# Designed miniproteins, single chains, continued (3): the designs that were tried, part 105

Each design is a single chain, and the fold is of that chain. pLDDT is the mean over its residues in the fold that is shown.

## One batch from the design tools (miniprotein)

Design m11871
Fold by ESMFold2-Fast:
Structure m11871 (fold): chain A 78 residues (1-78)
Amino acid sequence: LTLEEQLRQLDDTIERLGLSKEDLANMARVLILEGERKYEEGDLEGARRSFKLAKYMAEKAGDKELEKKAEELLKKVE
């Protein structure tokens, strides 16, 4: 799946499951941890994808601090 396709499927899932802002923020934190692990393993492309997904989830959650953290990590791997 492309990132765009993943984001659309994610939007559908969020809507269908009625995920809260807290749920979205928690998923963003998990994705940040996954991206950091991939970065340490040398998987730069995987790290970029995880951080982009984390930023998207943080934006959906309205968590500006978490969004900023994901953006800073994304810049580090670009």
Scores: mean pLDDT 81

Design m11872
Fold by ESMFold2-Fast:
Structure m11872 (fold): chain A 87 residues (1-87)
Amino acid sequence: MLSEAEREELRKELEAWYEKNKDKVEEMEKALEADTSLSEEEKAQARLFLDIVRAGFEALFALVERALEEGLEGEEALARLLAEREA
């Protein structure tokens, strides 16, 4: 199992990754709104795309967080099965 120090380090890396991607999406939104060469229809399509990308990052972050939780539960379940087999 991951130690408390390893979990804290991984959490920090995940938070940094999430914030970096969030900042990138916000930067793209600002660039989109500042672009005078795009029609309102093109901007609407790009906004929808950015919304999908943002939702994707949110979902991916949630999945990784859940996978860590399930991984820890799975490791505990595996340890229990191994103990039962040896008994």
Scores: mean pLDDT 66

Design m11873
Fold by ESMFold2-Fast:
Structure m11873 (fold): chain A 60 residues (1-60)
Amino acid sequence: MLDKELIEEEVKLTMEMLPLLVKIALGEKLSPEEQKELEELLKRAQELSEEINKQLKESL
């Protein structure tokens, strides 16, 4: 069974990344601060994805 908190955190991370991804898609240049923030958010999203996959495998 997936932890609801992990799902909620993944949604929050996705929503925080969205404005930065939209800027990139529109060809806007990210500031060094925004680039660092995006990198940290992507790293956190990867870690959450691994946790979710682990829980899914344990439920099988």
Scores: mean pLDDT 77

Design m11874
Fold by ESMFold2-Fast:
Structure m11874 (fold): chain A 65 residues (1-65)
Amino acid sequence: SVESLLKGLDSKDPEVRRNAALGLGALGTEAGEEGVEKLKELLSDKDPAVREAAREALKRIEASK
């Protein structure tokens, strides 16, 4: 669910945050406004793989409009 993925973005584990970001990207517009806002926060994440996943997810969501 979207709610489970949103929780994943707040995880202390960078692997969980990365997987949650990719999952939200796969949902496209179904990620919703909250998902998009949280993904934008992840663009400043400490982990470079998480930042990359957030960039890809946001591009995928934008392409789904």
Scores: mean pLDDT 83

Design m11875
Fold by ESMFold2-Fast:
Structure m11875 (fold): chain A 68 residues (1-68)
Amino acid sequence: LEELKAELEEIIKELEELAKKLSGEQRQRALDFVKRAKEALKSDDEVILKVALHEAKIALEEFKKILE
C-alpha cells in the first residue's frame, strides 16, 4: 500500500513538471490528472491506488509524446 502511494507521488511530481511545459487544453488535462491522482492518495483502497497509478502512468507517457 505505502509503496503504491510512494510511486503515485513520484508520478504526480513528474506530471506537474510536465504540465509546466504544456499550454492551453493539454496543460489543463495534465492538471486534471494530477488532481485525480492526489484524491486517490487519500484512499487506503489498494484497487483505487492501483487504478490511479495505471492511469497516471499512461497519462504521463501520452503527454511526453506530445512534447516530442
Scores: mean pLDDT 80

Design m11876
Fold by ESMFold2-Fast:
Structure m11876 (fold): chain A 107 residues (1-107)
Amino acid sequence: PAITASPASITAKEGSTATITFTAAVDIGNALNWYFQKPGQSPQLVIENATTRVPGVRSRFVGSGSGTNYTLTLSDLTLEDSGVYYGQQIKYGPVSWGQGSTLTVVK
């Protein structure tokens, strides 16, 4: 696959910061969406066009990057942030998903 998400798994303490990176093989401008999937639920859009938070998403979820390298930063982690995070590029057809990054938040 021409797309990599890193790391595949992360364990972080409550109140700390987690960082997930998405790398595209070609420049996608800013056409990257971030999705969050809670256990047993469907993935939900949290960040669109690399940097724009979806209404209702916590301000501690920050998307950054452009071109080929993108970062999702999750600060002040709570147990509710545990789940799988997915990057999705939407510039080139077919739409491509990166490997999910599993975050486990512990006390």
Scores: mean pLDDT 79

Design m11877
Fold by ESMFold2-Fast:
Parts: structure tokens; sequence; C-alpha cells
Structure m11877 (fold): chain A 50 residues (1-50)
């Protein structure tokens, strides 16, 4: 799912930049819901554990 891949990469980039510190800030910065940010974070954690 290309849109999810873009979301995941964007979340990773924003966290790496230290620009946003909370899930709510990430959701606002990206224009998505808090739940979508949480799903992206879970997917990132899963990929890094693999």
Amino acid sequence: MKRREELIRRVEELLAQGRVRSIDDLAKEMGVTREEVLEALRELARRQAA
C-alpha cells in the first residue's frame, strides 16, 4: 500500500528531525488522524525488529 509507505516514511523523517515530540503533533503536522500515526509507528517498530 503506497500511501501507507509514504505515511510511514514521513513519520520516520519527522521523528528523526526532532521537529515533533508527540503523536498529536505528528498527526497535526501530517494532516492525519492520531490512529494513523500510531499504526505507522507500530509498522516502523515491526520493521526495525525484523
Scores: mean pLDDT 73

Design m11878
Fold by ESMFold2-Fast:
Order: sequence, then structure tokens, then C-alpha cells
Structure m11878 (fold): chain A 65 residues (1-65)
Amino acid sequence: MVEEARRIAEDLLARAKAAPSPSQQANLVTAAVLTLVGFMLETDDPEERAELERIAREVIAEAKA
């Protein structure tokens, strides 16, 4: 689960970095964060939730750079 969520988020973030417009970049970053939030809401494992939250923070930090 966490590995799959990370893979999807990293793919979306890579697409965001390659996107030709700021609006497309913002949409892809939003999609990555929402995907991670979806996985967080579905997991009952606090360790998985913490790791997903960490991935979300990494995505946001990378997008702000």
C-alpha cells in the first residue's frame, strides 16, 4: 500500500515538474497530495498513515521549491 502510494505520488510529481504551465503543475501536485490523503483515510495502520503523511510533506516541500 504505502509503496504503491509513493510510486503514484512520485509519478505525478515528475509529471508536474515536466508540465509546461504553472496551472498544470499545480493540478498535478494537488492530484498527488489528494491520492496520498485517500490512502491515509483508507489505512487503519498508524505507521502506514505516518509514512503517507511524510510522503505528502515531501511532495508539498518539493512543489514549493
Scores: mean pLDDT 81

Design m11879
Fold by ESMFold2-Fast:
Structure m11879 (fold): chain A 71 residues (1-71)
Amino acid sequence: STAGELDLTGLSPREQAERLVARGDQLASQGDYERAAWLYELAARYYEEAGDPERAREAREKAEQARRLAE
């Protein structure tokens, strides 16, 4: 478990993507849409590495929505 660790080393790409989306959702709930968008874009890349194009697309849609809210 990496919940208390400084990095995500040892996690699969899918697990890294899931953690990044969860953190992005948390930041978005706090109004930090710019950072949330960045994390969602990073998550999409990890979902692509995991072979999950559907979740990668969902993460990119979240990033686009967060960028619109950041203006």
Scores: mean pLDDT 80

Design m11880
Fold by ESMFold2-Fast:
Structure m11880 (fold): chain A 57 residues (1-57)
Amino acid sequence: SSMRQQLVEEAQRLAGEGVRALREGDREKAREYFRRAAELYRQAGLPELAEPLLEAS
């Protein structure tokens, strides 16, 4: 659905921001971005994409 696509696109953007925060040494900010991305993946029905983000930070 259109809503599912929008959730995935936003989750990908937030995950990218999380990776950028890690590269800058901001682990707290990275965890926040990864948590937000994981929630959007779960809302999209893709929990398998959420798990690695929560473990990677």
Scores: mean pLDDT 86

Design m11881
Fold by ESMFold2-Fast:
Structure m11881 (fold): chain A 73 residues (1-73)
Amino acid sequence: SSKLEIEAEVALLLMGLSVAKLSPVKDEELIRFLERLAERLRELLPRAPPELQPVIEELLREVEELIREAKES
């Protein structure tokens, strides 16, 4: 895939994370949603150009932290 395709997918995943952060309820549905985002980010990371890898890694860390917080609540 092209760099633009990866950039577009990262933008969509960022949008998904933003929606998740606004959720007032930390339930199982949110956890499943976040786990799907994390899986997609992990799939993109090895395919991403070097300049996008830090961005994807940062997003993945944020998603994993939200999963941890939701599970501990």
Scores: mean pLDDT 82

Design m11882
Fold by ESMFold2-Fast:
Structure m11882 (fold): chain A 55 residues (1-55)
Amino acid sequence: SLEELEREIAELEERVAALRERIAAGDTSEEVRRELLEAEIELGLLLIQRGVSKL
């Protein structure tokens, strides 16, 4: 549902923000950078799906 998509988007936005804060604090490990990239890709796909669902 659109409501579930909005919730998943909000959860991923929080995760991206947390990972960016960790990198800004000096945690530049491969694991953190990979997790950030994966989260940003997933967020992008959900935003596209939300756009399509509203049409």
Scores: mean pLDDT 83

Design m11883
Fold by ESMFold2-Fast:
Structure m11883 (fold): chain A 92 residues (1-92)
Amino acid sequence: NLEKAEQGDAQAWFELGLEALRNSRYEEAIEYFEKAIALDPNDKMAWRQLGYAYEELKRYEEAAEAYQKALALDPDDESTRRALARVQEKLK
C-alpha cells in the first residue's frame, strides 16, 4: 500500500490513514489524509476522516474546517452534519 501511495494513489494514502486511525496514531492519520486530499480534493470520505482525526486530538477548529469541506461535497451527509455540530459546540 505504501508503494502505491508513493506512486500517487490517493486511495492508498486514504487506506494508510484509516490504518493509522485504527492504531490511534492521529497525527500520522492526518498526514496520510492530507496526502490523499492533495491528490483527490473531492474525496468527501477523506475530508470526513481528517475531521475525525483532528477531533480525537481536540483540535476542534481544524476538525470543523475538515467537516465543512466534507459537507460541502455531500450536503445530505447527516453523520458529517452531526459531527460538525458536535465540534462547533466544543468551540463555545
Scores: mean pLDDT 88

Design m11884
Fold by ESMFold2-Fast:
Structure m11884 (fold): chain A 62 residues (1-62)
Amino acid sequence: GPLTQAARASLAKGEEMLAAGDPVAAATAYYEAVKLARQAGDEALAEEARRLMEEAIARANA
């Protein structure tokens, strides 16, 4: 559905930001993906997005 597609787009944005060396921007994009996935009722996608967000936060604090 549209919310799941938006969540996947936010995940892709986060991956692009990590590749660009911006883990803070990546964490923001992953957090957006978590919210959208939860609104869609896709708990597996929300859990994956949350894991990626936590990894991006860890990189930002390194």
Scores: mean pLDDT 87

Design m11885
Fold by ESMFold2-Fast:
Structure m11885 (fold): chain A 61 residues (1-61)
Amino acid sequence: ATEAAVRIVAYTLLAVGYELEGNYDEAIKAYKEGIRIARESGDDETVAWLEKKLKELEEKK
């Protein structure tokens, strides 16, 4: 449980960092990995939040 939460946070921070640099392709990949981990752990709230962020980012590209 705790390990999954730490990994989700790590991928979210990577995605935000890439987005701030304008590297949208890498940001999208990082968000998708975070979504995968959240989905595997049954964290539906985090999945919904990350999917919203991914959609917003894909609309910028």
Scores: mean pLDDT 80

Design m11886
Fold by ESMFold2-Fast:
Structure m11886 (fold): chain A 63 residues (1-63)
Amino acid sequence: MDDRYLTPREIEVLGLRRAGLSHAEIGRILGISPATVSRLVRRAIAKLSAADEAEAVRLVFGD
C-alpha cells in the first residue's frame, strides 16, 4: 500500500509547514522549487484524504 503512505520527503515538507515555514523557505532549505514543495503538500493531503493542509499536519503529527 505504498500509494497510501507518505514518502519521507512528504513528511519532511509537512513538518516544516507545521513549524510555520513558507513554501519558498522550505524550497531554499531542501534545495527544491517552491512549486515542488506545493506539489508535495498537495500529494500528502490527497494521500491522507484530508480536507486541507492543517488536517494533514494534524493526522501525521497529532494535535
Scores: mean pLDDT 80

Design m11887
Fold by ESMFold2-Fast:
Structure m11887 (fold): chain A 67 residues (1-67)
Amino acid sequence: AEAQANVELTLKEDFEGDEAEAYERMAKVLEAHVAGGGPGTSDAGLAALRAFAEWLRKKAEEIRKEK
């Protein structure tokens, strides 16, 4: 819920842009953080971030398929 609310806020700020691009950008940021070992993030937190990044990627793919 919290992470999804942050995505919705980001999309509102990028309302005039490509919604799928906004999801892809957020996924890239999370993927980069996880790839860097997630400074200050637990193993469970890293797993959650990976799952969230995958969800963001799937959401972007769904939006692009609908266009």
Scores: mean pLDDT 69

Design m11888
Fold by ESMFold2-Fast:
Structure m11888 (fold): chain A 67 residues (1-67)
Amino acid sequence: DADEFRRLVAAIAALEAAELLRQGASEEELAAREPEIIARARERAAAADPAEKEAVLAAYRALVAEG
C-alpha cells in the first residue's frame, strides 16, 4: 500500500530529523538535508521487514508523545 509506505517514510524521516536536532543541528541545516533524509528514509522503508516497521512506528509514537 502506497499510503503505508508514505507513512513509514514520514516516520523514519521524523526520527532522523529529531536525532539531528538532539545533536545540535539547526532548522536551516535540517532544511538543507531534507532531500538526503527523505531519500534514506525511502530506502529504509522499502527494505523494512515487519519487525522493523513495528519498531519504527513505535519509536515515532514515542517521539510524538514527548513532543
Scores: mean pLDDT 82

Design m11889
Fold by ESMFold2-Fast:
Structure m11889 (fold): chain A 59 residues (1-59)
Amino acid sequence: GLEERLRELAEKVAELARRGVTDAAHTEPLGREMARLQEELDRRGIRDSPLPDFEAPRR
């Protein structure tokens, strides 16, 4: 899904960094695509980390 694609792009950026490829020309397109996918996830209400439920209510 979209969250999986976002994770794949994050892994690609990490791999480029591992290879010492930090040039903006290589990483910036991936960053923009990640931002686009994150926006789509937010629009659909899909999150990579659902909020944890607290066992004790606060007052």
Scores: mean pLDDT 64

Design m11890
Fold by ESMFold2-Fast:
Structure m11890 (fold): chain A 90 residues (1-90)
Amino acid sequence: KEELEKKILLYSLASAASLAIVMGDLERARAIIEQMKKLFPEDKEGQEFVKEIEELLRLYEEDPELAKEQARKRFDENNKKVVELTRELL
């Protein structure tokens, strides 16, 4: 149960960070990354999500439209996983 709750939180934060990038709210995306680093410092999936969001933030400086497109795809994927895990928990 605790493992499912941790996964739901992890994917939810990754989804929220991606949505922030889609909305152009880069400060919010960075704040979510900091929160993920605090909550999941040794989690491999958490570290991968942080790295991916940091790459999207970097891409936004060069090509904001492409960064938003990629962030939307990540948001859709992560949100689908949150729904799946939540159904398993309930």
Scores: mean pLDDT 84

Design m11891
Fold by ESMFold2-Fast:
Structure m11891 (fold): chain A 68 residues (1-68)
Amino acid sequence: MDLSVDELKALSILGDALHENIDKSPEEQKEIAIKRVEEAEKEGKISKEAAEYAKKVADRVQQTLTDG
């Protein structure tokens, strides 16, 4: 898979946020993770594409936790 440096950074931010908030509901975990990713995008640390990719991953994780 062709993951950019920005996508890897976005996934790292996402994973860290989810792990720190693992005791929260899946929806709350997703919200916090997305907020951190958006903050990184706002600061220019990651691209808009990387932020969108991380949001897709967060949605998939939240769906898996909710459906399980």
Scores: mean pLDDT 77

Design m11893
Fold by ESMFold2-Fast:
Structure m11893 (fold): chain A 98 residues (1-98)
Amino acid sequence: DPLEEAINQRISEIFREWKEKGGGDAKEVALDVARLLGLDTEPLRNAKTPEELHRALVDAAVAAGLLSPEEAAALLEDRSLVDLILRVLESHFRRQLA
């Protein structure tokens, strides 16, 4: 699927840049994702725990229409920031490229 290949290429480039830039500081990566997607960064900056950071990014993605409420509930239970970032980036690039 050419669309899925294009989405995967864009995501791979972004993850490569993060590895080169900071070695994967979770809060900085989440803030870079929020900036890339045009999301409000203030709730993410105010997050004091990994759980608060994860919830702030989920809430911002739902508000932007990048995640459904059902997807958001599943991602909150999973608690994987990497899975959340992958899903949010996939939704964003699907909207841009489709």
Scores: mean pLDDT 78

Design m11894
Fold by ESMFold2-Fast:
Structure m11894 (fold): chain A 73 residues (1-73)
Amino acid sequence: SHMAERVRKAVREKLKEAGLTDAQVAADESGNVGVALPSDATDEQIETAEKAAREALKELGLDGEVHVVRVPD
């Protein structure tokens, strides 16, 4: 899955740059992104993750959906 791997790597790097090292990233072939943050993630960290994922997609020329969630418990 060439697109999914490319998106996942780009998003992961942007999240690291933003200081979000505990995030899990999933992506599909259509360029949609899911980011899972720890249950104790703040609203500001959720917004930061969403912005990082959207920036990564823009740099790849993609306009896919971004979903950011906290892992329950």
Scores: mean pLDDT 83

Design m11895
Fold by ESMFold2-Fast:
Structure m11895 (fold): chain A 85 residues (1-85)
Amino acid sequence: SENSLKLAELGAFAMKLLHEKIEDEEELRKYQKILNDIYFEMMKAEAEESFITGLKVFKELVNERFPEDIANAINEKIDKILKEI
């Protein structure tokens, strides 16, 4: 679906951003795990409510768990997706 493509794009963007911003391999693995956990929480929220609710949960968890610069970049991507749907 179109939403599945946007979610895949968000995931690819976030993973690329982590590789670009995080030089330390142990910290990179830590944040990759956090991203996967956020993705899983989003999928649960989407299953219970909607894709839009899932993206809002993703945004909240990113703000809670990531450094500000990474969180801001991911949130800008989420906000662009929200404007397109």
Scores: mean pLDDT 86

Design m11896
Fold by ESMFold2-Fast:
Structure m11896 (fold): chain A 99 residues (1-99)
Amino acid sequence: KEEETREELVRLVELLKEKAVEALREKGVDTEEVEEKAEEVIETIKKAKSISTEQALKITSQAFTILAEIQSLELGSLSAEEALERIIEALEEMKETVE
């Protein structure tokens, strides 16, 4: 159960990284920090001794936040700079949740 959850969370963060990088690059923003933070989150999840249901739910909640920010960016209701800051903040929250 925990192993399946870990694999699902890793795949989720990988997908978010791909979507965020694509959307931000289309707006001409450097994505290096998002890529680095997403990789840090993935490694933290992989190294965690266990992942509780509460931790998994919190990470999933932050994932929905990132998807909403990407959608707002694509629709033009959020600037690329604001989207970058919010996405990085959500990734940091994911990392702290698992540490």
Scores: mean pLDDT 84

Design m11897
Fold by ESMFold2-Fast:
Structure m11897 (fold): chain A 76 residues (1-76)
Amino acid sequence: DPFVAELERLTADLSPEAQERVRKAAEKVKNWEKLSPLEREIAVGLVAITFGLAKAAGFSDEEIVEFVDETLKKLE
């Protein structure tokens, strides 16, 4: 899964606890039965992009996880 691999790469420098929270968020999106496989792939991609941008901007682990959660809420 290229988006999960990218998310893992982007989270490699985070605490194990923050990595686990991001992983669970990605798994929640992957298991959303109301979304098509393509929509799930797009949703995981948006999570990865949001995370990458927040990390590049120098946000804390907590702020990055909050941005991921906020992005997932927008996708419903």
Scores: mean pLDDT 67

Design m11898
Fold by ESMFold2-Fast:
Structure m11898 (fold): chain A 58 residues (1-58)
Amino acid sequence: SVAEAEALGREARELAEQGRYAEAAELLTKSADLFAPTDPVTAALARREAEELRRLAE
């Protein structure tokens, strides 16, 4: 659901603020998958953010 996708996005941002980039990227990927059928633009942005966070985790 959109509400679930938004909740995952908020949790991911909190994890990223703590420097937990790999976990944040995982939650953003899940959020993107939930947004994809109703909001493909938001899903694409979330996936891009997840990729950036994965680079920071390395």
Scores: mean pLDDT 84

Design m11899
Fold by ESMFold2-Fast:
Structure m11899 (fold): chain A 75 residues (1-75)
Amino acid sequence: MKLSLDDAVEQSITAAKLLATQGRLSEEDAKKAQKQLKELGKKGDLQGVEQLAKQLQSVSPELSTYIQSMVDQAK
């Protein structure tokens, strides 16, 4: 099913919060990712969300992969 950009961003923010709660992502990195996702969502910038996923690969491969899957569903 086609996912909206807003849904992709909200699910990605939820994933960042969950990973931080599990100790698999630092609170600082989770907060930064959430802020960037929220701003990109407001701008409707799907390509920016995809680039953020790539940037997060070294910080959290799990979050990076999840965001990429949300982007792929929003195409």
Scores: mean pLDDT 83

Design m11900
Fold by ESMFold2-Fast:
Structure m11900 (fold): chain A 56 residues (1-56)
Amino acid sequence: SAEQGLKAAEDLLRETGDPRGAAAAYGMSAVDAKIQGNEELAKKAEELRDEARARA
């Protein structure tokens, strides 16, 4: 699910400290959430993606 994808991206960032990898994973979660019609989750994933990109 998109929620599990978001959690996996968060865990990846915490474990590896790789903001580029995390940004890509958050981006994929945002796309999945949009496909599923979950606008709140998509917005959250996009915000986390942009934050990770800023740190990369």
Scores: mean pLDDT 80

Design m11901
Fold by ESMFold2-Fast:
Structure m11901 (fold): chain A 97 residues (1-97)
Amino acid sequence: GEALEKAKAAAESAAEAARAARGAAGAAGAAIAAIGAGVHAAIAGKADEERRRKALEYGAKAARAALRGGEAGTEEARERGAEEALEYALKAAEAGA
């Protein structure tokens, strides 16, 4: 349905934001996108409290990973944070389905 397609699009946007994040401002933007992905996934979960809770939890984990990556002093650590953020954003979308 439309809510699931929006959740997938939000997860993809969060992943792109995490990969593109540079410095603290970029990390904050990626974190906001990840939270948004969690919210869309929760909406797609069709009023199931456990699905909503898991989707929001994964969105929060994605946001924390994006912040850690963006604040990292090395490119390797930044890429690691972006990869973690992508993984959790996708898990948020899956939890909401």
Scores: mean pLDDT 70

Design m11902
Fold by ESMFold2-Fast:
Structure m11902 (fold): chain A 61 residues (1-61)
Amino acid sequence: SLLEKVEALAREAEERAAAGDLEGAIAALEELARVAAQLPEGGEAGVATAEAARERLRAEL
């Protein structure tokens, strides 16, 4: 499901960031935002959360 994809991408972003792969973490968050936008319920919250996390990681670059 789309919800499962969002959860998997969030986990991937966390794992990549922890490994020091900030570029990969940002890419995973961009993919998460795109997938979350397809959810009829909660999609806006998912997109906003992913964008905020992406901005934090971008500031680390």
Scores: mean pLDDT 73

Design m11903
Fold by ESMFold2-Fast:
Structure m11903 (fold): chain A 67 residues (1-67)
Amino acid sequence: EAILYLKEALKAARAGDMKKAADLLEAASKVSPYKEELLELAEKIRNGEISAEEAAEKIEELIKKEE
């Protein structure tokens, strides 16, 4: 379940839709054991502290953890 939100967040980040990526990471946090990591990443994305490329890399790493 969480992995589906993470895959959609990855697509959004790769497309440069950072707001959608952050929203999807928050949705994933409600159904994932990695809630704190997901919320922290979403906050960094919302605050513009992270590039789209770096966000995509971190989301891909979280997908590997959920597998």
Scores: mean pLDDT 82

Design m11904
Fold by ESMFold2-Fast:
Structure m11904 (fold): chain A 71 residues (1-71)
Amino acid sequence: GAEDAARSGRAAAEAGAAGDAAAFAVGMYHTQKEATNEEARRYGELGARAGQAGDAAAGSRFGKLAMEAAK
């Protein structure tokens, strides 16, 4: 649900800010899976791709956007 997506998005944003690409990718995967809002899911997908590419800064930005959209 939206609350689970928001929680996962927050965890992903924190991991991205810390430079932990693996934890970021896991958090964004859960954000995608739980998001009932299409915007949150889209940002989750973008964040997961950024995390997989090792772009922690882009991942953190998309994680924050997914978190806000999922609220």
Scores: mean pLDDT 69

Design m11905
Fold by ESMFold2-Fast:
Structure m11905 (fold): chain A 61 residues (1-61)
Amino acid sequence: DKEKALEEAYRLIRELVEAGKSFEQAVVTAAKYLLDKGYSVTEASEITAEAYRRVRAELAA
């Protein structure tokens, strides 16, 4: 389920950034997580990009 994958990627990126990791490190970690779950490179990239946008919007608000 892509919606669940987006939620998991969002939560992972948020937790890593709040723990002091860079957005770059957090996005790479989330992308690897999705690839390990069987998502394609294109799907993992799209999902992590959307999750990254959501985290950035919330932290900038």
Scores: mean pLDDT 83

Design m11906
Fold by ESMFold2-Fast:
Structure m11906 (fold): chain A 65 residues (1-65)
Amino acid sequence: SLQEALEKLDRLIEERREELRRLAEEAREKAEEYRKLYEETKDLELKRKALAYEIVAELLESMIK
């Protein structure tokens, strides 16, 4: 029935949002990891990687709205 389909869709949407939250969290962790490596090494390439992961995390967080 349509009602059962809608209930299943709601669960799938929530599962998808949870996946996006997890990916955003992983991207935030990677950004922090590269930022710490940059502080240790002063390698600008690591700073750029940290920024890239931060942008990815912000984009994913925006999609969860």
Scores: mean pLDDT 85

Design m11907
Fold by ESMFold2-Fast:
Structure m11907 (fold): chain A 56 residues (1-56)
Amino acid sequence: MKEEARRAAELAKENPELAKSILLQLGVSEDTANRAVELAKEGKLDEAARLIEEGI
């Protein structure tokens, strides 16, 4: 769970479109997915991963 959220955050930094698609498929809300992508782009991978984990 936590490791999956971390990998999703890293993917959001490298490929935000693909990461958003995966997060939505996992049941993360669109608002949460967009926020996590923004945090990942800022290099805040731990915060992005935490947000994803709370959204699943």
Scores: mean pLDDT 78

Design m11908
Fold by ESMFold2-Fast:
Structure m11908 (fold): chain A 60 residues (1-60)
Amino acid sequence: APFLAVAKVDLPKTSEDELELRKGDRVLVLEEVDENHVLARSLKTGEEGIVPKSALEIIE
């Protein structure tokens, strides 16, 4: 099931597949892409993209 997480750092969008985040932004984690990355949706913008797991704190 999808779960909530918070961005721990500002994340610039460096490619079209990435999600731009600001520290403190809440996301819904949709899927694990690989060991280090997830597909997430920004609750602020509704945009979806790839986010490194290390940039997120799970809030359940």
Scores: mean pLDDT 82

Design m11909
Fold by ESMFold2-Fast:
Structure m11909 (fold): chain A 61 residues (1-61)
Amino acid sequence: ATAAANAVIAVAAALAEQISALAALNAALDLAIALGLSPADIGDILLAVAAITALKAAIAA
């Protein structure tokens, strides 16, 4: 149905936005590791990645 297709497109757009945010956090994590930042800073980035991943899963459900 057209309505279902439109809903899928809207969800896909929201997921793409979340994927972009997750990619930026992964880039920050790689940079933190390369620079030898503290485990606490790396932990905070990992928590942010986990939070966005959980939100992505909730949107996809």
Scores: mean pLDDT 69

